# Designed miniproteins, single chains, continued (2), part 14

Each design is a single chain, and the fold is of that chain. pLDDT is the mean over its residues in the fold that is shown.

## One batch from the design tools (miniprotein)

Design m4484
Fold by ESMFold2-Fast:
Structure m4484 (fold): chain A 95 residues (1-95)
Amino acid sequence: SEEEREEARRRGRELARRVRESGPEYVEEAARVGLESSEAANAALVELARAGDEESMDRLAEALDEEAKKSTPEKAALTGAAVGVGRMYYSSLKL
């Protein structure tokens, strides 16, 4: 539903904030949450991209890719798509 998507996006923005403010252990926690919600993962990556925080975005993207390897093929595909969209969005902001 739209309400569920809005909640996931709000959660993603909160994950982005914590990734920026916290050490590597929070990146891993954010990746685990993002693996369970591709919408939250996408929202987090987009928020980091909008902030121009390429380092935090790359760290979260890498952690998501690592968690995806330990997951089901379906979750891995959804997570990979979210990472790809986030990276493409960041690239578009540089143009």
Scores: mean pLDDT 79

Design m4485
Fold by ESMFold2-Fast:
Structure m4485 (fold): chain A 94 residues (1-94)
Amino acid sequence: SAEEVLQELIELFEEMLELEKKDPSAKEELRKIIREMVELFARNAALFSDEEAAVVLSALADAQHALDENYPKEERIEMLERAIERLRELLERL
């Protein structure tokens, strides 16, 4: 279900957030988490409306930006926290 997919995505985002806080140099592990999130959403995209899918895609874009070393660590953490909040709000509306 869309609810189960969102719950798993939120868990992956939380894992990425903790890794960014603990070891932001673990770029390969961070990229692996993003790939898992992208693949999970791609396999289940048909479960979401266009409006719901736009929220998920926006959150995935924030995760991709959180890999960019040109952003300070604090800003990367804030991007991930905002993405998690948006996904939780979407989950509550399903």
Scores: mean pLDDT 86

Design m4486
Fold by ESMFold2-Fast:
Structure m4486 (fold): chain A 60 residues (1-60)
Amino acid sequence: WNNLGDVYLSLGRLDEAAEAYKQAIELKPNYAEAWNGLAFVLERLGRLDEAAEVRQRGLL
């Protein structure tokens, strides 16, 4: 599966990147790269509390 979230992130489309990473997590909850990507996008959006929660949850 291609990481569409990384593509949106590289294009600066942060909202679409967040949605793509969320979809990746739904398909593979243990896909650490998708959890890290979602947290990074949330940090770039200034949603720091949500980013911290996502990082914590991605650690199992």
Scores: mean pLDDT 75

Design m4487
Fold by ESMFold2-Fast:
Structure m4487 (fold): chain A 69 residues (1-69)
Amino acid sequence: SMEARELARQMIEAIKRGDLEKARELARQGIEQGLDPVELAMAALEIGKREGLEEEGRQAARIVLDVAL
């Protein structure tokens, strides 16, 4: 969804700045609002690959899964 992609982008931007706490807050907020954690994690991986930020995308996906589990 557009919501998952937008949130994933914000998480990747936070990770790029070293703000892991903000990335975790964003993940929790999205999940609480009813976003599918798998969809959010996949969006993060997709954005990371497309924009040459694969490591940040993987970190975002990891954070999503950690807060969902």
Scores: mean pLDDT 87

Design m4488
Fold by ESMFold2-Fast:
Structure m4488 (fold): chain A 55 residues (1-55)
Amino acid sequence: TPRELEVLTWLLGGKTNKEIGEILAISEHTVKSHVSAIFRKLGVSSRAEAVAALR
C-alpha cells in the first residue's frame, strides 16, 4: 500500500519505528504493523534482511 511504501522509505533510511510514527503522524504500533506486513511481502524476518533484500 502507499503507507507501507512510506514506512519502507524511512525504514531504509535507518529510522526506528517510533521515529517513523512521529514523521508520519501515526502510532508506533501502526508502524510496527506496517513493518510486519513489509517483512512478510519481502520474505524477510528482520530490518537488516529487508535492507539487504532491497540492494
Scores: mean pLDDT 77

Design m4489
Fold by ESMFold2-Fast:
Structure m4489 (fold): chain A 72 residues (1-72)
Amino acid sequence: LSEEVAARLAPLGRRLEEALAAGDLAAAAEALREIAAVLEEAAARTEDPEKKAILEGMAAEARELAARLAAA
């Protein structure tokens, strides 16, 4: 992760952690959707195909987890 992307993810990661600690699955799902959006933007801007694939994979996993938490 670039330092800029990591800085954008840090507050979202804290929101996710707090939501999970509180048992607020809806808030956790929303934080995961925002994390996925940041990762998707980072993937769109990268020229390295391996890094792009990793970022796209992480974003897809975050989207899947958000959907599962929202359905719970």
Scores: mean pLDDT 84

Design m4490
Fold by ESMFold2-Fast:
Structure m4490 (fold): chain A 90 residues (1-90)
Amino acid sequence: DLEEQLRKVKELTNMDLTEEEIRELIELAEKNDERLLATSLAAVMIAADLPEELIERALEVAGISREQARIYAEYALDKEKRRELIAKLK
């Protein structure tokens, strides 16, 4: 359900993004070679289970695999996992 997926995006980013706004951000990242923005979008979209078409487009612009984006999503969006990792590195 697209509405449920967009609700998850809002929860993860604290932003009320529409599908059209996400498409525009992907296009902007592509035009400006903003690979970090594309990577961040792919990670958030995978975590929110957004339409595969949008995820694939963001991954292509970022130049990374879905598995790499999933790893970024796990560490970037999970504040507790990041804290545990930092604690172990000290």
Scores: mean pLDDT 65

Design m4491
Fold by ESMFold2-Fast:
Structure m4491 (fold): chain A 58 residues (1-58)
Amino acid sequence: APEVVTLEFTVPAEEVERALATLRAAGYEILSVTVTPQGDLARVTLVATRPPPAAEAL
């Protein structure tokens, strides 16, 4: 079963979309995103489905 995880990080506000694209490219399926501005930074709290560990495929 897919595992739902909460990820929280802070990045420059202009890098939020790039960070999200990177997570999607890494196999995370983003279910919910909350972006809170912190001056020149943005705190991103997201709920994502971690891809099932394809340990048997490795």
Scores: mean pLDDT 76

Design m4492
Fold by ESMFold2-Fast:
Structure m4492 (fold): chain A 93 residues (1-93)
Amino acid sequence: SSEELKKKALEYIKKAEEALKKGDTEKALEYLEKAIELAEELFKKGALDEALEILKRVKELLKELLKVTEDPARAIGLLLRAIGLEYEIELKK
């Protein structure tokens, strides 16, 4: 269900925040990628507002990761993926 997908995405976002707080940037990036994948599934199911909420939180954490990561390429790639999905969602409204 869309509710379960949103809950799982929020759990990954929380894990990413905890990993970032510990300085584990690689693990934070892995969790944020999982959250984006769940936002893509929410989009496919027509849960547009739920997908946008997840993407907003993911973008905020990716911006924080960019300040501390030694490899910004992966964080930039995920940020562009999130922005692209937001654009696709807005086109459907």
Scores: mean pLDDT 88

Design m4494
Fold by ESMFold2-Fast:
Structure m4494 (fold): chain A 71 residues (1-71)
Amino acid sequence: SLKDKLDEIIEKIVEEFKRRWKEKVEEIEKESREKGLTPRQLAIRITSESVRLVGEMTERILEERKRIEEE
């Protein structure tokens, strides 16, 4: 079904973005060490980047849904 195809694609996208998020957290932790960020500043930085990545993931899912619906 359309839903089954979309669910498989979503699982792959989620796994890809989980990897990207882990890489981004490691990058932010390095920046934190270099800049001497407080725990609050580090939390804000991680949260902001997480929101951005969730937005990108959502757009990717919507694009894949549109492709399936147009087939």
Scores: mean pLDDT 82

Design m4495
Fold by ESMFold2-Fast:
Structure m4495 (fold): chain A 70 residues (1-70)
Amino acid sequence: SKEVAENVIKQIKEGKEDFIKRLKEAGFSEEQIKIAEEELEKLIEYLKKNPDTSVDEINEKLAEMFEKIE
């Protein structure tokens, strides 16, 4: 739903700096961190364009993001 998409966007924006810090502390490379930042921005833009995106689809997009940085 639109409310779910808006809440996810808010959580990504507010948590982004902490998330990137945790990736650095976990030993992810600068290239992996850059991919994570780019994928988070893509997810935000996707949710803005598709505010009716289901919880299942949001979870799938998050899983795809984590797979790209591993």
Scores: mean pLDDT 77

Design m4496
Fold by ESMFold2-Fast:
Structure m4496 (fold): chain A 60 residues (1-60)
Amino acid sequence: MTLEDILKSIEESEQRIRAEIPKMPNVKPENREPLVQGIIEALRLIVRGIEKAIENSKKK
């Protein structure tokens, strides 16, 4: 498993979260967009950390 594999997994998870949250009966409609946005912002922070780790692993 590589860091690039983890990035791809996160991208797939983001797409599934966007698709699945609107289908959840236990999430009120007014909370769906804020919840999706919050999760995506958290995933973006993780992605930035992983991208920096990949950069560092390629440098000597």
Scores: mean pLDDT 76

Design m4497
Fold by ESMFold2-Fast:
Structure m4497 (fold): chain A 100 residues (1-100)
Amino acid sequence: MVEEAERLIEEAERLLKEAEELLKEGVKALNEGNIDKAIELAEEAIRLADEALRLYKQALELAKKAGDKELVERAEKGILEAEINIGIARIVLGVAKLLK
């Protein structure tokens, strides 16, 4: 149970980091007036962050059942970070679509 929660958190952290890099590139594309690229990157960032959110929520349930307070905290932090990234990416996507 602990090992499964840990693996899910590690995969979620990898996906969230990838989403954050894509979002950073999307913001840069938007600033450079490359609207089509900004849309593509923002949509991809949302997809990866949504997947990370799902994995963090699954890991949270397993961590709670295992009584591992450190893994619970790590999963809860990951959920918050994923939700923030989804929110920012949706704003970037909305702005890009408005400019198109």
Scores: mean pLDDT 89

Design m4498
Fold by ESMFold2-Fast:
Structure m4498 (fold): chain A 63 residues (1-63)
Amino acid sequence: SALLEEIRKLLLENGLSEEQAEEIIELIKQGRGSHAATLLINRYGVSEEVVKKIGELVKKLGL
């Protein structure tokens, strides 16, 4: 999915490793987007603005 690749790219650009990005993508695929957002902010130090952008892409996926 082009949207999943855009999400992966944003995660990598914001300091996550490939393994960490896959962890977040799997949570999103499981419908656990709120858990993914919490990990991005609290564990990975991703800004709220980037998390919001990822959330909009997740909405476009229908998740």
Scores: mean pLDDT 86

Design m4499
Fold by ESMFold2-Fast:
Structure m4499 (fold): chain A 87 residues (1-87)
Amino acid sequence: MDEIAPEIEGEISKPAIPDLDEKNADQLTALGNIYLERGDYESAIKYFEKALELNPKHGTAMFNLSRAYVLLGEEEKAKEVPKRTAK
């Protein structure tokens, strides 16, 4: 059990999650954070976007969405997230 860097991405319990109360931006943001921590940036982005659809002023969702884009390699989109909802 020394050091092994397992790449977990498409194999972490993300089988078409049913949105988990898509009407609750806070829950969607929390779920996105869970996927972000797991390295599933695509799912994280999806949930952060849904959270922002419900609450465009959700700073945590905006910040984490931007971060997820950076981690996914979509730095351009990461910079656009705060501008899109900054009002």
Scores: mean pLDDT 67

Design m4500
Fold by ESMFold2-Fast:
Structure m4500 (fold): chain A 137 residues (1-137)
Amino acid sequence: MPDVDRLLELLKDEDPDTRAFAALVLGYLSEDPEVAERAVEPLIELLKDESDEVRAAAALALGKIGGKLAESAVEPLIELLKDESDEVRAAAALALGKIGGKLAESAVEPLLELTSDESEEVRKAAKEALEKIGYKE
């Protein structure tokens, strides 16, 4: 059985590949509400990680948790829409779309700016997120 306590410890590992892996696994296990509730705040801290791979993994994991449990991630994810990495910006946009609805309404204006992003992946992620949030053209 997956050891959730060990995965939470691995989020602080010196190896960024290990931190990214642990974040993604916690996102996968977040179908269990107990795992999701324990993972949210540690994953939000990883949104500030020095590694772009770790920031992207944490954003995707928070998106998988989604909904009201991930509400506290909305403002940190909006900050990541300005990240230097296109992978991180795309992951943050997708996560905001998955959290969705009224909870992510403050992301609408930043996501509209991303529909003109240099990266096609980021533009697509922003458009999908806006649709999921319920933005009307």
Scores: mean pLDDT 87

Design m4501
Fold by ESMFold2-Fast:
Structure m4501 (fold): chain A 90 residues (1-90)
Amino acid sequence: SEEAYEYFKKGVEALEKKDYEKAIEYFEKALEIDPNSPMAPLMYTALGEAYMGLKDYEKAIEYYKKALELDPDNEGAKVNLEKAKKELEK
């Protein structure tokens, strides 16, 4: 979907600017429009990264797990999942 892809691009731009709340809003809209997108694993990873920026480690873990359910070989999601788990142990 072109509309879903536009929201995805806005989410990436917001994430790069560390506007984590806006990034979450845009990625959630992209997933609402096209939940079965080939970009869904990447969007779930990006949602995890945004929640890491907000220090919401429980939500970050949830989204990294969703990314890994769709793409088990996602090294970024694996590494960041372990980082989020360690933050919860502090």
Scores: mean pLDDT 88

Design m4502
Fold by ESMFold2-Fast:
Structure m4502 (fold): chain A 60 residues (1-60)
Amino acid sequence: EEDEKNRLLARAGKKYQEMRDKAVAEGPEALAKVREMEDKIAQLAKEGNWEEAYKLAEEG
């Protein structure tokens, strides 16, 4: 019964792909920033902080 968490994770993933594509166009510095955010999002998800993980993906 993790439909809500799964939905938030899927939404964060889609938003993140959009930002990743944008960062690739902007250059390596922006891409490095996205990678650091990916690591932080993964850690938040591992800790069960799905809401904060999706928020971070949407904001950055």
Scores: mean pLDDT 71

Design m4503
Fold by ESMFold2-Fast:
Structure m4503 (fold): chain A 77 residues (1-77)
Amino acid sequence: DLLEQIEKLIEELPKVKEELLSIKDPKKLEEAIKQLEGQLKQLEKLIEATDDEKVKEAAEKLKEKIKELIKELKKSL
């Protein structure tokens, strides 16, 4: 279930944020940011491809949260 997977990622995101903000190595933090930017690109494609309104809403919500996380992580560099 794609919706359930997206909702689980949203629920786990605060823990991921805590782990990423604890990274003291700038190179590791830059790689993590690149991976998150890759995830944003995949979410954008999913939003455009899916006809399921609930999946679209969940994916858009996750996309916004990941964008905000990337912005916060970049401020730490």
Scores: mean pLDDT 83

Design m4504
Fold by ESMFold2-Fast:
Structure m4504 (fold): chain A 90 residues (1-90)
Amino acid sequence: MIDIELDAEIALLQMELAVLKQYLENLLKKGKLTEEDIKKLIKELERLKKRAEELLKEAKEKNASEEVIKQIEELIKEVEERIKELKELL
């Protein structure tokens, strides 16, 4: 089923975001957050956002459920908020 495939892809993107969030938290705790680290995290989050936007387009083209579309939109919003927060640290 299309929704199952989309749910799996969403879960993978959510896991990647969680790993990036944990990495950022660990750097902040150690007081080792450099401008280079921030720029690298922004780049990884921008890649994740692009993949999520492509998935959203695919979900809409395949007439996925409103729940699936909402999950992808919430993921994109979370990534955008994290990118904004990191850019404010530069």
Scores: mean pLDDT 82

Design m4505
Fold by ESMFold2-Fast:
Structure m4505 (fold): chain A 55 residues (1-55)
Amino acid sequence: SHMEKQIEYDIRLAFARMIAWVLKLTEEQREKLLKWLEENPEVTGEEILEQAKKL
C-alpha cells in the first residue's frame, strides 16, 4: 500500500543519513545522496551504501 511504501522509504532515508554520518560525507555530498534516493526510492541498503561511496 501507499502508506507501507512511505514507511519503507522513511527507513531508507534514515539509513542514508546514518551512512552519510558514518562515511563523514560533506553537507553537499549528503544532499546529493538524498536527492539520488528521492529519484530511486526502491533501492536496497547495499545500493545506498555503494552510491554513498561513489561521492
Scores: mean pLDDT 81

Design m4506
Fold by ESMFold2-Fast:
Structure m4506 (fold): chain A 60 residues (1-60)
Amino acid sequence: SMEEKRFEEEIERELKKRESEIEALANGLSQRAGFSRELALKFARMVEELAIEGDFLLSQ
């Protein structure tokens, strides 16, 4: 249905937004901590995963 398509598009948009946020965090981490681009990106993704987990724990 059109509603299913819109839902899928919204999920994809949110995923792209998260990727952008991860990139921004990785850039900051690389500049401030001296990490390589690849290592900084891995850490940024890990932080994003921990944030999701933290939200789950707070929601009980």
Scores: mean pLDDT 74

Design m4507
Fold by ESMFold2-Fast:
Structure m4507 (fold): chain A 73 residues (1-73)
Amino acid sequence: LKEQGLKLAEAAKELSDRARRLGDESLAQEAREISEELLNAVKSGTLTQDQLASLQERIAELQERVAALEREA
């Protein structure tokens, strides 16, 4: 769980950076918040499989939104 949580947090941070470069500050903030939530859950030892799965789905949705913005550019 901890290793998976850290990798997912890194992916969310990369999404935040991509969204910021595209000018979508709101999407960048959402991705950063997910990354911070994952890092905090890993540090506190409270990360569950259900929470990890839920956050993975949210990141997948954000990835689709970023890809749509990249297609418009």
Scores: mean pLDDT 81

Design m4508
Fold by ESMFold2-Fast:
Structure m4508 (fold): chain A 59 residues (1-59)
Amino acid sequence: MVEELTEEAKRKAEELAREKGEEAADIKTSVSVGNTITVLAEALDENGNVIARVVLTRP
């Protein structure tokens, strides 16, 4: 589940970057596990600027 959620978040971040006319040079992910599972995926440009951010949460 966590791996699937992380892959979904990465994919959505890449798609959002493309929709904005930007090409992602890197995707950074962060996972927080507690009462819920939260995955943050950030698409970065070649200079390390965040061009798209996706947050997915599951109970």
Scores: mean pLDDT 80

Design m4509
Fold by ESMFold2-Fast:
Structure m4509 (fold): chain A 97 residues (1-97)
Amino acid sequence: GMSAEELLEELKKLIEKAKKEKDPKKQLELLEEAIELAEEALKILSEEQREELKELLEELLEVGKELLKKLPDDIELILKAIGLILRVIGLLLDLEL
């Protein structure tokens, strides 16, 4: 598997791609991939990397909020985006423990 450092670097790249993505469906896919990397990083990260992951998760939460504003009137896509935002909030709460 990837190291925590490699997972955090790939997470940063996915967040930057998501911020630049104009297609809401593609942005939603990038958000989901970023959350999956964050979940894997949380399992193996060091104490020092905890603050870096927290900052990246806060950026990811803002991407999710902006995505909700841009989604078409598609209830399935809206519910998926809300679910992903809740996963980010859950990871942020896990970091407070």
Scores: mean pLDDT 84

Design m4510
Fold by ESMFold2-Fast:
Structure m4510 (fold): chain A 80 residues (1-80)
Amino acid sequence: MSLEERRELRKKANELIKQGKHDEAAKLYYEVAKQSLDEAKARGDLEAAIQGMELEARWLESQGHTAVAEALRKLVEEYR
């Protein structure tokens, strides 16, 4: 998945959050994040990608996006 495709999918996830479709947004965010981690693993920078994702999850939780933050944390644990 390209950087442009990930940005488009994140925009869709943000739109779903605005519509109150938190579970759908969390699923979409999870899929984008999983693809990002798979590509990072292939490049040999998985640990840096995990750290970045943990920071993103903390920020999302601070903004009240708990379902999305939980999905990202669950994904990170799967790659540890």
Scores: mean pLDDT 78

Design m4511
Fold by ESMFold2-Fast:
Structure m4511 (fold): chain A 55 residues (1-55)
Amino acid sequence: SPDKEEILRLIGEILRVIGEQIDVELSDLPADEKARRLAELDARLAEVMARLRSL
C-alpha cells in the first residue's frame, strides 16, 4: 500500500502549485509572461501527478 505520509506530501505539493497558478492569473504580469509561468507550473503539476500515480 502507498505510504500515507508520501501521499499527503504530494497532495500538499499539488495544492501549492494550484495556489501559484491562481497567483499568476491574478497578477499584473503581461499575458505572454503569465502564459510562460503557467506552462512551467503545468509541467510541475504533471510531474507531481505522475509521482502520485506511480505509488
Scores: mean pLDDT 87

Design m4512
Fold by ESMFold2-Fast:
Structure m4512 (fold): chain A 78 residues (1-78)
Amino acid sequence: MKVEELEKKAEELEKQADEAHRNGDYKTAASLYEQAAKLYREAAEIYKYLGDFDKANEWQKKAVEYEKKALEYRRKAE
């Protein structure tokens, strides 16, 4: 239940980040991707606790990916 809520929230933040990026608002996009990455890290920790290392690894990779996007867009903002 809680991990599905984190995944849904992260997906919503991704959509908001994509919209901000389309509007040229790199600062807002970076912030939203950073928030999404944080939720993916939390989901990865939950799956690790549950012993689902395959899903934990998948969500951890997504967290790293969106952290990189946040850094890129933060640099483009100014």
Scores: mean pLDDT 81

Design m4513
Fold by ESMFold2-Fast:
Order: C-alpha cells, then structure tokens, then sequence
Structure m4513 (fold): chain A 88 residues (1-88)
C-alpha cells in the first residue's frame, strides 16, 4: 500500500512530500529527505519521528519499514505529517 508522507526536518525546518510503499525502509525515506536537505546521514542512525497531528513520538532504525513506523505511531491513514530529528 502506498503512503503519502509530509516530513518536516527539525534541523532545517524544510518540508518534503513524497509517496512510498509501506514496504520501503526508513533508510530509503531518509535518503530522499537527505537529498532534499543536502544532508548525508549514516544508514545505522536512529531517527526520532513525531506525528504532528497527535504529538506521538517514536524511535526508528533505518532498517525498519514505513509500515512498521506507522504501526508504532498507531496510524492507519494513507496521508501523514511527520517531524524528523536525530535520536543520537
């Protein structure tokens, strides 16, 4: 299933909107976010992701999937707004 993600980077304040499969990894998502922000991050990094609607926050690894992220955030929506920061 495809999910539309609007991601705000805490470090830069920039927003990016992209559509990914739920089977895509957080690493793939971060690669696209990093390209948009001109930042290079290690694929072993831990990311802090916050749902801007509910304020719920979770820590994810680059090896986890978008589907696993949504499950941790308890989101069933196909369109979500998230805030991204580094957990380390």
Amino acid sequence: MKVTLTITSEATGKKITLTLEESATIGELMEKVNEANNIKLDDSQLYKIKDEKTGKEVIVKSSETIGELLEKLELKEKEVSLKLSLAS
Scores: mean pLDDT 75

Design m4514
Fold by ESMFold2-Fast:
Structure m4514 (fold): chain A 62 residues (1-62)
Amino acid sequence: SMEILEEAKEEIKKIVEENKDNPELVGKKIREIFEKYKPLLSEEELEELDRFAKELYVKALS
């Protein structure tokens, strides 16, 4: 579970870094990552992933 959470975080980080000039696409791809990892992560891990994604997204837009 921890390894899968870290993998999901790396995928989100890569999406944000590669697509920071297209916020709409970043949001869409983050949603796709969440759907992909939702059955593989616990509720607590999904909450951590959501917080991580939101922090990165807000920081990239600032």
Scores: mean pLDDT 79

Design m4515
Fold by ESMFold2-Fast:
Structure m4515 (fold): chain A 65 residues (1-65)
Amino acid sequence: SALVEEAERLFEEALELAREGRLEEAQKKGVMSYILLEEAGRTEEALAKAKELREEFERVKREQE
């Protein structure tokens, strides 16, 4: 599915941006990925990826504190 492929790309970009400390940009890409997975009917995958990105945000924030 083109939606799933685009969502995966956006999710990987979000993780890289988060690791770079660019959390606002990472959040925007993560939200887009979530929306595309929901549109594709991949709710479980969308939730799993949202959890993974949230964990990465918490890790980065902890390192900056």
Scores: mean pLDDT 84

Design m4516
Fold by ESMFold2-Fast:
Structure m4516 (fold): chain A 96 residues (1-96)
Amino acid sequence: MTPEEEERLREAEEEMVRRGLFSPIEVLRWMIENGLVDEEGQKALEEAIEALEQGYIVVVTTEATEEQIEKFRAAAERLGKKAKVFEIRLAPLPAP
């Protein structure tokens, strides 16, 4: 992660706390509205919100292995629920 990406995430975290955003859907919408992800990531977050609204257990991550995804899906299935994992890429700040 670049220092610029890390600083932007830190500012985003502080803003979320100030706004009292604690539901997964509200957090994901806030990320889209504030341009924290690239265009492909925005589509992934929109799909994640729809999956949450449909009752899926959802994980949004910047990095996940196939093994981690499979273990997560297996755990959700044991709970009688369906799971979806979405990998997102953070939008880079313009280089100085």
Scores: mean pLDDT 66

Design m4517
Fold by ESMFold2-Fast:
Structure m4517 (fold): chain A 55 residues (1-55)
Amino acid sequence: MSVREKIREILLEAGASEEAAEAAVEIFEQMKRDWNLSDEQVLALVRSFAELEKA
């Protein structure tokens, strides 16, 4: 599974809609490129974001 698919799956599991998950994937992929983040770093940010959305 690609980083893109993992980001999408984390957000869907957190209760995001398909449309919101797709938009967020594009944002996090752009952040990964712009800030030179590793796959692990971007996935950690996505998980943190998902936990904040639940709260």
Scores: mean pLDDT 78

Design m4518
Fold by ESMFold2-Fast:
Structure m4518 (fold): chain A 82 residues (1-82)
Amino acid sequence: SDEEILDEAIKLRGLTPEQAEEVRKRYEELKPQLDEQIAAITKRMKEEIEKNKDNPEKVKRIQFEADVERALLAMQYAVDAL
């Protein structure tokens, strides 16, 4: 999950509990922007899947590419909160 990515980033930085709380607060402030961008990726993914319903292999590729894009976006937001 997006929170798991943030937790791993906090652990890797060796932050104190107080510093970790500040990072989580910054992440929560950024989360609406992240959620909006994830929603946009998900919407585009669903539209592309709808266009390709009769091609299961292409649907799998569209899903995979959207999963990668969302994961990279979540990682970037976690780094930005650090």
Scores: mean pLDDT 86

Design m4519
Fold by ESMFold2-Fast:
Structure m4519 (fold): chain A 81 residues (1-81)
Amino acid sequence: MLSQEEALIVLMTEVQEAKENPDYDLEERLKKIRETLEKYMPHLSEEQIEELLKAFKEAVEKNLPLQELRDRVLEILKKAE
């Protein structure tokens, strides 16, 4: 099971790769992130998983600061408890 800190690192790393790589396939990466979340954090509800994927997508598409993504991820994970 991924800790909140490990999940945050995974999401932040993917956003960095998206910003640095013009050939980044956002839809393919979202599928892989979903699979990772479902496999390693099975306690998360479908709603929490969708909120995490939405936060990631918005961070890439709107070029949000990593700090804002971090804060959104932590709020979503806190709701799972």
Scores: mean pLDDT 71

